Designed miniproteins, single chains. Designs and how they scored, part 97

Each design is a single chain, and the fold is of that chain. pLDDT is the mean over its residues in the fold that is shown.

## One batch from the design tools (miniprotein)

Design m3371
Fold by ESMFold2-Fast:
Structure m3371 (fold): chain A 77 residues (1-77)
Amino acid sequence: MAKAKVTITAPTLEQALAAAGLLAADPRVEVLSEEWSAENGVFTVVLTVAGESLEVIREAAERAAREAGAEVEVEEL
């Protein structure tokens, strides 16, 4: 199993949380921790995620962000 830090950024809290929720709903990944913050009109959710591989985590995160209208960055842990 792989672990990654997933950073979701959006102009609204609703979009950021929607992206995080879509990622958490993906059966191929498990969200281990979630934190959110707001700075300068930008909302950020940082998640620690476990999955079968980094490719699976990245695909799930990119799909979730795209569906919610958010930006995403995935960093290997």
Scores: mean pLDDT 84

Design m3372
Fold by ESMFold2-Fast:
Structure m3372 (fold): chain A 96 residues (1-96)
Amino acid sequence: SEEKGKELYELFLDFLARSLNVPKDEEAVLKALRDYLIKQGIPEEEADRIVEGVRALLEAMKNGASLEDIRKLAEELGVPKDLLDEFERYYEKKKS
C-alpha cells in the first residue's frame, strides 16, 4: 500500500541521515553520501553512479516498492550490498 511505501521511504531516509550525520532531507543525504564515498577512496564517477542508484531506490520507495523490490533494484543499479544489509538491520531493529 501507499502507507507501507511511505514507511520504508521514511526509514531509509532516516537511516541515511543518521549514518551520515546530516538533516533528514533527500538532497542533503545524497550530497553527504557522495562526499562520504569519495572520502573512502571511491572514484568520483563510481560515487556518482552509487548516489544516483540510491536516488532511484528512494523514488521507488515513494512509489510503494517493497523491500524485496528495492533489493532487486539495488543489485541492478550497482548499489553496494553492504548499504542494503545495514539498512535491513536498521529496519528490523525499528520494526521490533
Scores: mean pLDDT 83

Design m3373
Fold by ESMFold2-Fast:
Structure m3373 (fold): chain A 94 residues (1-94)
Amino acid sequence: MDEIEEGLAFLRGMGAALAGDEERLRAVVEEAAARGPAATRAALVGAITAGNFLARAGRHEEAARVYAATAEAAEAAGLPDLAAEARAKAAEAA
């Protein structure tokens, strides 16, 4: 996979998640899926990273929403490992 494409997917996923825009996050993940599994995983990891940042900042309700949206996007993308991780983090953040 192109390392630049993975980096851009990660940044887009993180940006959408930090903005709290669940529809934008879904669109970013769907676009990454068209580029392949590495880009898809990078976008989802970016979103989880955003959730981790929000949780560390004490923004637990926002972190929980980001993790929940990320879990749904990961499941739709066929990445059950990331979906399970995101669901666990959502439950802990709430």
Scores: mean pLDDT 84

Design m3374
Fold by ESMFold2-Fast:
Structure m3374 (fold): chain A 77 residues (1-77)
Amino acid sequence: TEEDDRLRQIAREIAELYAQGKKEEAIELAAEELRRLGGSDAVIEAFRKTLESLKDPENIEVTVYLALRHLAERRRR
């Protein structure tokens, strides 16, 4: 619950940076958070490419949140 709220906040902050035209900064922040949760270099690179292709901040927020949640769930198990 508390961790889920944190992941939602991070995803929102990344989408906010993207919406402000700070696309490179948003992508790097997302990659850094995925790495902290145990994401492999290959997974992080694939995710960076996915975010680079997205245009809508709302899609960025959902995509980042789902990726962070997935890695956090795997880390706990």
Scores: mean pLDDT 80

Design m3375
Fold by ESMFold2-Fast:
Structure m3375 (fold): chain A 75 residues (1-75)
Amino acid sequence: MTTTVTTNLSSDLSVEEQKEVAERIGRELQRRLGADEVKIETKVEGNTVTSTITLTNRQRGETHVHILNFTRLPP
């Protein structure tokens, strides 16, 4: 079973700070969902930073995907 959740956020955070947010979310989700594997990929495209968190429970055949879109606020 595969579940996908997309979250859109507007932020004045740096790319590095946004990566830290994605890592914290990934760790919390791994703990709550009992995932065997967590994979976090961050991509920067212009003013948008996209982090994809993939959590896999191999024994249950479950995959959870969380997509975080961060858009840089204009000055």
Scores: mean pLDDT 76

Design m3376
Fold by ESMFold2-Fast:
Structure m3376 (fold): chain A 74 residues (1-74)
Amino acid sequence: MKEKAIEELKKAIDHARAGNYDQAAEEFSKAAEYAKDNDTVRNLAEAARIYARKGDFDMAVKYAEAAINELKRL
Protein backbone atom coordinates (compact mmCIF):
# COMPACT_ATOMS: atom_id res chain seq x y z
CA MET A 1 0.00 0.00 0.00
CA LYS A 2 1.35 3.41 -1.12
CA GLU A 3 0.60 5.28 2.13
CA LYS A 4 2.30 2.59 4.26
CA ALA A 5 5.40 2.65 2.04
CA ILE A 6 5.66 6.45 2.40
CA GLU A 7 5.14 6.17 6.19
CA GLU A 8 7.95 3.58 6.55
CA LEU A 9 10.30 5.66 4.35
CA LYS A 10 9.67 8.74 6.54
CA LYS A 11 10.22 6.72 9.74
CA ALA A 12 13.46 5.32 8.29
CA ILE A 13 14.71 8.84 7.46
CA ASP A 14 13.94 9.95 11.05
CA HIS A 15 15.81 6.93 12.49
CA ALA A 16 18.79 7.53 10.17
CA ARG A 17 18.80 11.21 11.22
CA ALA A 18 18.99 10.06 14.87
CA GLY A 19 21.92 7.75 14.01
CA ASN A 20 19.81 4.57 14.36
CA TYR A 21 21.01 3.07 11.08
CA ASP A 22 20.07 -0.56 11.86
CA GLN A 23 16.46 0.48 12.59
CA ALA A 24 16.45 2.74 9.51
CA ALA A 25 17.61 -0.20 7.34
CA GLU A 26 14.78 -2.37 8.76
CA GLU A 27 12.18 0.33 7.98
CA PHE A 28 13.59 0.77 4.43
CA SER A 29 13.19 -3.01 4.00
CA LYS A 30 9.53 -2.73 5.14
CA ALA A 31 8.96 0.11 2.65
CA ALA A 32 10.38 -2.05 -0.17
CA GLU A 33 7.94 -4.85 0.80
CA TYR A 34 4.94 -2.45 0.79
CA ALA A 35 6.05 -1.26 -2.67
CA LYS A 36 7.06 -4.73 -3.99
CA ASP A 37 4.84 -4.40 -7.09
CA ASN A 38 6.71 -1.22 -8.18
CA ASP A 39 10.26 -2.15 -9.21
CA THR A 40 11.47 1.48 -9.28
CA VAL A 41 10.29 2.24 -5.73
CA ARG A 42 11.49 -1.16 -4.43
CA ASN A 43 14.97 -0.63 -5.92
CA LEU A 44 15.20 2.93 -4.51
CA ALA A 45 14.14 1.74 -1.03
CA GLU A 46 16.66 -1.15 -1.19
CA ALA A 47 19.43 1.31 -2.21
CA ALA A 48 18.48 3.49 0.79
CA ARG A 49 18.74 0.39 3.02
CA ILE A 50 22.23 -0.44 1.68
CA TYR A 51 23.49 3.11 2.31
CA ALA A 52 21.88 3.16 5.79
CA ARG A 53 23.77 -0.07 6.63
CA LYS A 54 26.99 1.69 5.54
CA GLY A 55 26.15 4.68 7.79
CA ASP A 56 25.92 6.95 4.71
CA PHE A 57 23.08 9.22 5.84
CA ASP A 58 23.19 11.59 2.84
CA MET A 59 22.90 8.79 0.26
CA ALA A 60 20.29 6.86 2.29
CA VAL A 61 18.07 9.98 2.52
CA LYS A 62 18.62 10.83 -1.17
CA TYR A 63 17.34 7.40 -2.28
CA ALA A 64 14.50 7.39 0.29
CA GLU A 65 13.29 10.83 -0.87
CA ALA A 66 13.45 9.65 -4.51
CA ALA A 67 11.26 6.66 -3.53
CA ILE A 68 8.75 8.97 -1.76
CA ASN A 69 8.61 11.26 -4.82
CA GLU A 70 8.02 8.27 -7.14
CA LEU A 71 5.19 7.00 -4.86
CA LYS A 72 3.56 10.47 -4.78
CA ARG A 73 3.69 10.59 -8.62
CA LEU A 74 1.55 7.41 -8.75
Scores: mean pLDDT 84

Design m3377
Fold by ESMFold2-Fast:
Structure m3377 (fold): chain A 96 residues (1-96)
Amino acid sequence: MLEELKRKLEELWAELKKLVDEHLKDEEKRKKMEALAAELAPRHAALLEAGDEEGVLELLEEFLLRVAEIMGSEEAKEKAREAVELAREILRALRE
């Protein structure tokens, strides 16, 4: 069910956000995450302009995995991989 996949993705995003928010309390980790977002922002904009939905998901996966490395969290890394895979399944289902 598409609705079930969306629900699971929302739950994973909420859990990932909670983990990220805890690590954002660390100023050094926050600065590293902000620098990473700034580094990847131009590539993200280019992919959006190109309408490359798969490319956007690949970049999101790279971003989230590198954020998890900054956090030092294997749990965040695992949840990031699951969330991106669910997003790919939803995208595929929407394309029929």
Scores: mean pLDDT 82

Design m3378
Fold by ESMFold2-Fast:
Structure m3378 (fold): chain A 105 residues (1-105)
Amino acid sequence: TDSNIAQMRRILDDIYAIMATMSPAQRRQAADIIAQQIAPVVATMDVAQQRQVALALQRIRNATTDDQIRAAIDTIYDVFTTMSPAQQQAAIRALQAALAQIRQM
């Protein structure tokens, strides 16, 4: 079975690939979906992790280039790699739910 790290990388890369094809309005909707789905995991984070994730989500919401989306997603990935295995499993489930909703947009 895949590691938590490998699963998170794959799901976030899938999210990036879809968001790179989106209009600015669709990117804002996708950022809101991600924020809503990961909110329970973010609530278990320390203040520094919460701040980094909030800034990354804001950067996705305001992104005008694919490079800006990639950098923001990589920031979320980096924060998630510092979490406990239990938090990572919760993040994987949340990201899978977010990806499913984004695909239905």
Scores: mean pLDDT 88

Design m3379
Fold by ESMFold2-Fast:
Structure m3379 (fold): chain A 81 residues (1-81)
Amino acid sequence: MSEEERWEKIVEEFYKAAFELEEKGKKELASQVMRLASEFQAAVDAGDYAKAKALLDEALALLEEEDPEIARKVREKIESI
């Protein structure tokens, strides 16, 4: 798997998490996660993997504070990539 392909799969997991947060009625958190996912997709597209990693860590930290259950699910999926 290429580094770019790996990052694209990680972006998809955050979009899935945002949709799950919408389903739970956490619309504001879902918007924040969606924005962060868009920002690190842009970093990946630019080849700035250091920035992508920093944004990923920020998104995971936000999820751990606001919804630990979804954070755990996202971490488990990312570890499988």
Scores: mean pLDDT 80

Design m3380
Fold by ESMFold2-Fast:
Structure m3380 (fold): chain A 91 residues (1-91)
Amino acid sequence: SELARQQASREAADNLIAIGDDFQEYRDKHPDLFKTLAELGRAAGELIALDPSRSAQIAREMVEAGRVALEDHDRGRELAERMRERAEAAR
């Protein structure tokens, strides 16, 4: 159902933040990475709030961007920045 998809998308954003919290030691060594993940989750959450009909797609984009950030920090930062810009433009 649509409501279940919206809930799953919000849970995906919460899970990204929780991953950051669970890896505090890694966060201390890579603070910019976890800042990027937090910014990504916030931007995705804003986009979902503005257009709930696209929540599943936005959540998938957020998760993929987070995965990219873990493998390639610079590329992940670019993806997070683009999602933030999309959220700002959609206000």
Scores: mean pLDDT 75

Design m3381
Fold by ESMFold2-Fast:
Structure m3381 (fold): chain A 83 residues (1-83)
Amino acid sequence: DLAEQIRRVAELAAEALREVGMPDMADRVRSAGLRAADLARQGRDDEAEALMSSALQAAIDALRKAGKLEEFQKKLKELMQKE
């Protein structure tokens, strides 16, 4: 289910963002994930993927600017492995 996969990715990314000290970006990614999951449930898969991709790119850009991209990637990998 694409909607459930989008929700999971957004929740994991948001948690990793919070753990590296970027709570505002975490809230943005979580919000985008909920909207993208709703679009996917409507069969609007291309729009769902575009919205999620845009939100994740904004998060990556913010992480690079803050010097936290590598810390975020490590944290995201740890969270994914705990499943």
Scores: mean pLDDT 85

Design m3382
Fold by ESMFold2-Fast:
Structure m3382 (fold): chain A 64 residues (1-64)
Amino acid sequence: MTYEVTLTLTIKAKSAKEAEEKAREMLKKAGEESGAKIEILSLEVTPTSKPGYYKVVAKVRATE
């Protein structure tokens, strides 16, 4: 079965690029641990009001 879900993550990172890379790694690891095939459809990185923290909104497709 295939599901499309939107996930919101708060990532501590030195840059938006690092936050994106960490979010992608977390999603890949979560997919491997849950036995689902995770495909990232979109990913938006936004700085938060707290310095060094980024809001990552990821739309993913999970296939079981």
Scores: mean pLDDT 80

Design m3383
Fold by ESMFold2-Fast:
Structure m3383 (fold): chain A 60 residues (1-60)
Amino acid sequence: MSEEQKEEAREMILAGESIRAIAERLGVSQATLERALGGNYGSIYAGVKLREIGDQLDAE
């Protein structure tokens, strides 16, 4: 995958798109997308969810 495709996939993840939908849009297999995002997906998604949880629970 190109860096541009990885960046677009990151934006779609933040928009709430599934890995399957992102892979279809980028014209790659789910396995290729998951491998390319293996480190970034968890970090990006966890960061978004941690902010949401923090807002609800008033946690730091």
Scores: mean pLDDT 65

Design m3384
Fold by ESMFold2-Fast:
Structure m3384 (fold): chain A 93 residues (1-93)
Amino acid sequence: FEELVKKAEELLDKYIKEEGLSASTREQAYRVIELMKKNKKYALLEYLIKELENEEASPELVEKAKKEEEELLKEELEEIKKNDPEAYELILE
């Protein structure tokens, strides 16, 4: 699992840096965001957002990526709040 995440992160990094932010690249990035959302790969989504910001991606693409991350994190935070309120308070710091 961890190896797959690292490999996916490397591929996203190369894809964004090498392809640039053409319309084709933007569409592929959206597809990757949807796949990450379904698989709940928070680390990979966070990495993508950081790379999109570094490449000066369009505001629309960056906003969509951040929205997907926010939705995924919200689910995890709600679970933590229910199971471990003290950990939830620590995370909010």
Scores: mean pLDDT 57

Design m3385
Fold by ESMFold2-Fast:
Structure m3385 (fold): chain A 92 residues (1-92)
Amino acid sequence: MSISLSEAQKKELEVAREILSEAEKLARAGEQEKAVETLYEKAKKLVEELGEPAEEELEKLKEEFRKISEGTVSDKEIEAAALAKKALELAK
C-alpha cells in the first residue's frame, strides 16, 4: 500500500533520510543514546504530518518491538525504533 503525500511532505522525507543516515553514523560511533533521540524527534514529526493511517502502522511496529524485547529495552527506545522504521519506509 502507498501513502499519498504532498510535494512538501516528499521534500521533508528526503531531508529525513539524511537525518536518519546521520543518526545511524552516530550509533556506529557508539553514541547510541544520541542517535535514538535524534531518530525519535525527527520521525515523530513526520508521522504526525502523515496522519492517522501512519499511527495504526506505528502501533503495530511498537507491539512487534515490545514482543521481541520482552521488556529488556525502554519504552522510549521501542517507540524511537518504530518511528525510525516508519520514516524510512515512507522515505523510500
Scores: mean pLDDT 56

Design m3386
Fold by ESMFold2-Fast:
Structure m3386 (fold): chain A 70 residues (1-70)
Amino acid sequence: MDEALQQLLKEIEVLKEKYADNPEVQAALDRVAALIEAALAAKSEEEQRALIEQALAAQGELQKVLAKVL
């Protein structure tokens, strides 16, 4: 699990570089990254699972923001 979360963080860093001049995309990416980092720091599997579910929801919002950016 942690390896997959680390890989997602690397993908987010690539997107942050690509959309560096877009503050709306940056904010959405920062939110997803913060939730993934919180999941990695979680002290229990239950906390980690809840944070991963929140990160997935935040990814859905990120996709909506990206769809609006041309």
Scores: mean pLDDT 79

Design m3387
Fold by ESMFold2-Fast:
Structure m3387 (fold): chain A 99 residues (1-99)
Amino acid sequence: SEEEEIRARAAALGEKLEDNKKVQEADENSKSVVEFFKKLEELGMDKETIEELRELVIRRAELLLEKIEKAKAEGVKFSAEQEEKEEEVRRELEELKKL
C-alpha cells in the first residue's frame, strides 16, 4: 500500500540521517525542531532531503500526540511538565507545517 511505501521510505531516510554526524550535531544543538530545520538549511542540505525529513518529523509528532490522547483516555495522569511538553509538540507541529 501507499502507506507502507511511505513508512518504508521514512524509515530508510531516518536510518541514513542517523549516521550523519552533521545532522546529529544540528539536532543536539537545537532547542526546537524549527531551529533544527533552519540549521539543516544553513548546512546546505538539498530541499528534497529537508522536505522528506520534515514529513518524517511531522508524522512522528502526530503519532506521539495520538499515544498521549490514548493514554489520557485510559486514565493516565500527566505531570505539569509532561502537559507543557505536549503543548510544545503541538506548537512545533503547527510551525513545521508552515515551513
Scores: mean pLDDT 72

Design m3388
Fold by ESMFold2-Fast:
Structure m3388 (fold): chain A 65 residues (1-65)
Amino acid sequence: MTLEEILKKIDEAYEKARKEMEENGFSEEQRRIWDEVFEAFRTMAEALEKIAKNPEEAKKLAEQW
């Protein structure tokens, strides 16, 4: 799984969530919170992709945790 594939899944999930929020009458503030959440997911996806390509880097991170 590549970073591009992960980002596509995040975008699709965001679009579905956006439509569902509109149907359920979510506030603008709640929608903005979701925007921040999906931005965090994208950042996390980039880190996970890097770890997946370099297992040695994952060992260094796990040692800190």
Scores: mean pLDDT 72

Design m3389
Fold by ESMFold2-Fast:
Structure m3389 (fold): chain A 62 residues (1-62)
Amino acid sequence: SENLEAAKSLVPEEDRPKLEEALELAKEGKHDEAAELVAPIAQSLPLDKATELRANLMGELS
C-alpha cells in the first residue's frame, strides 16, 4: 500500500514495526490501543511530518 509505505518513510526505521502493529490493531477494531502506540511516534516528529503520518494512516485504514 502506498499510504503504508509513505507512513513508514516518515518514521525512524526502529519505530516502523510499532507502526505496523498499530495498523493491525486498528484493523481489528482496537482503535484506542492503536492510537496509544502511534501517539509517542507522532509526538516525536515535527508538526508537518506528524500531520502527514496521520493522513497516510487514515488513508491506509480507509
Scores: mean pLDDT 79

Design m3390
Fold by ESMFold2-Fast:
Structure m3390 (fold): chain A 100 residues (1-100)
Amino acid sequence: SKEEIKKLLEEGLELARELEKAIKAKDWKKAFELLEKFNETLGEIEELAREENLDWSLIQRLMEEAKEVKDAILNKAPVEEILEEIEELKEEIEELKEEV
């Protein structure tokens, strides 16, 4: 349901905020744990979005922003760059919440 998608997007936004805190603290173990949870949440959003015939371009944008965050963390980018990618991800989640 659209309400379940909104709930998952809110959970994703909270995970992104926690990830931001972990990155600022340079707690890489916590960052990887949060990234894994975020990927699980994205998978659920993708499945429900497919069932509800949501605009696929919005889902693609969300997945691309999430990939940029993951790649930045895996490639050990500077903390400032990772935080910038997380900010863009948070903005995309909030925009998608308004569209559902």
Scores: mean pLDDT 85

Design m3391
Fold by ESMFold2-Fast:
Structure m3391 (fold): chain A 89 residues (1-89)
Amino acid sequence: MTPDEILRKIGDELFQKAGEIVERALKEGKSLDEVIEELNRAFDEIKQKALEETKGLSPEEQQRILEFIDRLKEEAIGAVKRYFEVKKK
């Protein structure tokens, strides 16, 4: 599997998982802190899986993938924070 294929797969999995977590949390009336905690757990799980799938890659390529995951996590948390801010108003 190419690095680009791995990044696409990770992106798709993160997008799906983040969406499912947010939808379920909103349905269950969970707090912002609870949603952030669930997102952190899901991103950590995908990060560990990505490390296992990339064992044959260089440390530099592995770090690039981890940085990509961290960036998506920051974007997802930012979006959730904005949603809760708008809902509060």
Scores: mean pLDDT 78

Design m3392
Fold by ESMFold2-Fast:
Structure m3392 (fold): chain A 70 residues (1-70)
Amino acid sequence: MKVFDKISELVKNVGKTAIITDEDIEEDAKAVGLPKEDIYNVIKQLEKSGRIKVEKLSENEYKLTSLKAN
């Protein structure tokens, strides 16, 4: 699945997790005609807004966790 599809499902449910890779980010960036940095910036904005938590698992893998709170 693409990064955007994973994030869309993730943000529907508190505590849901998804693994994304640098390859997933590159594929999505090519599909929408944007640089990879723009995809990373979207993820970073979601983290800053408290919607997700991002954990680095390896050089190329990131765990995202949905943090929606009342």
Scores: mean pLDDT 75

Design m3393
Fold by ESMFold2-Fast:
Structure m3393 (fold): chain A 64 residues (1-64)
Amino acid sequence: DIQKALDREEEKIEAQIVKIEKELNEETDTKMKASLREKLQAYEKKYLNIEQVKKKIEEEVEAL
């Protein structure tokens, strides 16, 4: 159940990253691009955190 919850959150974050990347490609305003890059960076950090948590859980469960 916890693993499924983490997978679901990871999928949500991936969807947001893809959306922001598309907005970045279409945006021409420098201030808006800076804002979008900050949002992208924040979501990428969340993605990496979830990935590390999933890996840690797998390592602890499979310690042998």
Scores: mean pLDDT 79

Design m3394
Fold by ESMFold2-Fast:
Structure m3394 (fold): chain A 94 residues (1-94)
Amino acid sequence: GEKTLRAIGLVLRAIGLELDAELAEKKASEKVLEAIRLAKEAAMAILRGDYERAKELAERAIELAEEALKDEEDRELAEEALELAREVLELARE
């Protein structure tokens, strides 16, 4: 269904951000890496029909991404992780 395809897209976006972090000239912080991992796990929880778990993981990803935004060097990845986590949370609420 539509929700499944959107969740797959969010998982792929999270994988893309993980690759961007690995290829970055500067090492990404543990906070931004954890935010991306939790957003990916949240999107995967949607694929499994576990919407409550998806909400919990997405909310935690949002908190970590917001903390990572305080560091200028992580800002671009943290903004992308925050947007991803918010989209996962909204999809989990549908």
Scores: mean pLDDT 85

Design m3395
Fold by ESMFold2-Fast:
Structure m3395 (fold): chain A 60 residues (1-60)
Amino acid sequence: DEELKLGQEVRDFLKQTNDQIAQLKKQSQIDSVKTQAQIDQLKKDTQNKLEKIAQELLAK
């Protein structure tokens, strides 16, 4: 059951992150380099969160 809650939390986070990436891509028309860096950072943050959750499941 812990996995269900974590899965839902992850899905919500991914949804929000994907929305932000789409928004930043639109801004790339003005500051492509800056936007690219922000998108890359969000992807890394998302991956890190997923890995941390997996680590927490192992640690329980």
Scores: mean pLDDT 75

Design m3396
Fold by ESMFold2-Fast:
Structure m3396 (fold): chain A 82 residues (1-82)
Amino acid sequence: MSKEELEIEVEVALNIMKYALIQVATKDNPEAKKIIEENKPKIDELVARIRASTDPAERRRLVGELKKLVDETIKKVDEAMK
C-alpha cells in the first residue's frame, strides 16, 4: 500500500472503532440505541464505497464524510443521553 492508502485505511478503522465503542456505551439507553440504528446503514454504505473506490482523492473525500457522520452521531447520542 502507498502511504496515502495506509492513512485512509487507518482513518476508516478509527471511525469504525469509534462507532463500535458508542454502540457498546449506549446499549442500555433506548433513545441513543435508536440514533445508532438509524445511522448504521449510512455508515456501512460509506465504508463499502471507500473499500470499492480506487481513486485516492475520492477515498479521502468519502473518509471525510464518514468522519462527519460518526462525529454527528456521537453528538446526537450525547444530547439524547442528557
Scores: mean pLDDT 79

Design m3397
Fold by ESMFold2-Fast:
Structure m3397 (fold): chain A 86 residues (1-86)
Amino acid sequence: MKVISVETRTLNLSAGDVVSVTVTNTGTKDKTVQVELTGRDANGVLLGSSVSKPQTVPAGGSTTHNFTVPGFDGTVTITSTTYLVE
């Protein structure tokens, strides 16, 4: 798979919060993408990762991927990596 974007955000999260990642396709063709979300604490320790199912983003459109925080409270650095599925 080809990496097409990486986004990093620092958030103060509670269990049950939803982290949303929006992927926009600015191209002229429909693209299938997959999003990986990785959470790390203030010391860089991996708290968890989640990968979306492949989803088609229409040309000029957007899709939003939602990830639920299961059992962590506090400051988390979230990295979202978007992959192009060939």
Scores: mean pLDDT 76

Design m3398
Fold by ESMFold2-Fast:
Structure m3398 (fold): chain A 57 residues (1-57)
Amino acid sequence: AAAMDENAKVSQEIRDVLENSTPEEAKKKLEEIKKKYGLDYIPAPENFTARTAPPPP
């Protein structure tokens, strides 16, 4: 009931990065987030890009 604090925060930062950055910049910032929080991997970022919207016009 209180062990998802870091996961929620990480997901929030990943989402923010993906929304206001290009895919190339986002990839770099995602690596910084992973390093900052000491993660083994980035939790489900593809859910926001892979199956949320079609490619830009």
Scores: mean pLDDT 63

Design m3399
Fold by ESMFold2-Fast:
Structure m3399 (fold): chain A 70 residues (1-70)
Amino acid sequence: DEEIKEFEESLKKLEEEIKKEYKEKGIKIEIEIETEVTEDNVFRVSYKIKSESKEPPLKPQTFSPEKIKP
């Protein structure tokens, strides 16, 4: 159980650090982490990191390519 808690905190730290780095660069990302522990004390971890590229260009359902030009 202590191992689970420690691992979860490590994952949280990693997630926040990654988000901070990308946020400073103006990039928004999404992280999904799942941790599972079996009765045999075997840790199973799955995580996915993805950038929000399906919604960024469609912020209010309206996007213009002239944002960077008059």
Scores: mean pLDDT 60

Design m3400
Fold by ESMFold2-Fast:
Structure m3400 (fold): chain A 91 residues (1-91)
Amino acid sequence: MKEEALELLKKASEIFQKIVDEARKAGDKRRELLARSALNAVEMAIEYLEKGDYEKALRYLDIAIQASRELGNDEAVELLEKAKEIVRKLL
């Protein structure tokens, strides 16, 4: 279960990295910063999930979900919400 959540988070981080790269090439500084914020939140969620700090992992997941909604990336939202459901079951 924890490994499944980590795989979902890694997929979401790949999506955000692509958005960062695309926004950077387009000169969209606002979109780049938002995507970097989402990427950072996912990386923090991974770190806390690996440490067994599920409460902090959920907090960073909520930040990443909000940022992915603002980016309009439905795939990232779906991956992160599935990861959140798994992490909630580990509490």
Scores: mean pLDDT 89

Design m3401
Fold by ESMFold2-Fast:
Structure m3401 (fold): chain A 93 residues (1-93)
Amino acid sequence: MAELQKLIQEMGQLLHDFMNGKISVEEFLARYRELVAQLERLLSDENAERLRNLLAELERAAKTESREKVLEQAKKFLENIVKLVLEEVARRQ
């Protein structure tokens, strides 16, 4: 619970730093992969698979799209992660 919230907050901060040009696309993806790996360990197998699929879509966009499109995809990714975490939390209660 608290661990999930902390990881979401850290992901939000990284997105904010990426939005403000403080970090590169490569650094953003590297740090997001680390946070996703930590988040995956806290999720059910089904939600962990959903998380991996969402990350794969973001990484694909990062290889083929402009920085502005990557930022748009990163925002959608974080929104989907928040929804997934809320669903995981509801399952535990």
Scores: mean pLDDT 81

Design m3402
Fold by ESMFold2-Fast:
Structure m3402 (fold): chain A 89 residues (1-89)
Amino acid sequence: MVMPAQSVSLETAGGGSNFRAEVTAETPSPFVDHIWKTSSGKAPVNLEVRTPGGTARYTFEVGEPGDYEVHAGSDEGVKPLGEATNHAP
């Protein structure tokens, strides 16, 4: 009913093929297990997601690493977590 504040940030680790995301929301682990990227392609990308419910790792096939957005939820109820922010040096 009440929607808690949601935020997500992605940090480049290991040269742009490894990403880490931190989610600040009342999101249970089952929601985190269903994460998708809006940009998909052929290059594999490793993603580590941290939430209050735990930490999970995923591997996605994506094209260019600069174009992405993280969604979480079930297949029937996918919900965007927010915009991905890339932290550079």
Scores: mean pLDDT 42

Design m3403
Fold by ESMFold2-Fast:
Structure m3403 (fold): chain A 62 residues (1-62)
Amino acid sequence: MKITLKITVIGNEARFVVYEGKERVYSGIVKAKSEEEAIEKAIKLAEEHLGKKPDEIIIRKS
């Protein structure tokens, strides 16, 4: 089943959702000192929850 990580970035905050197929299995919000750091932390949290890397990462900026 395809695992997709979707990240929405607003300033230094990353809001993320992990999907397995169409099912939302994990989500969170990360605040950091920079946009890049927020994205990296969101990816790290998703990988730690899944025990593996997502098949697809979609990043959207506001």
Scores: mean pLDDT 84

Design m3404
Fold by ESMFold2-Fast:
Structure m3404 (fold): chain A 73 residues (1-73)
Amino acid sequence: SSVEDLEKALERLKKAKDVEEAKKIAEELMGDVSRPAARAAAHGVLEMLEKGASVEEAIELMERGLKTAKEKS
């Protein structure tokens, strides 16, 4: 489900120690075409990090997105 895919993506992102590791995780998530919700979220995270956002900001925005997805389920 989209909720489970986003939860897994968020859990991986929380393991990032720095922006470069977070970008690598996002690129790996974008490679999985079978999980469109996680892929879309990862694409947004990568763009955000490239524009100078912190890992913490990316995590917070993904957590808000996951909450919204759960409310629609």
Scores: mean pLDDT 77

Design m3405
Fold by ESMFold2-Fast:
Structure m3405 (fold): chain A 77 residues (1-77)
Amino acid sequence: GSPLTERLKELAAQGAPKEELEELFDEMVYEGVRAIIEAVAKTDVRNGKITPEEAEEWKKRVLEILDKEFEEYRKSR
């Protein structure tokens, strides 16, 4: 599994505080969405829909939006 998933399982098994588990879960969600963005870009290049250069520019823009939305989400707590 992902390093973050293994870390979450370990902390839960050790009875870690709820706040610590929630912080790790948020990191896992962020990394998961980022991985999906990377996978979409790679797939579109592989299928000839976009160039590698277009994929990098698209990925950069989408990741900038993700970073902003995730920062706003964290601040809303």
Scores: mean pLDDT 77

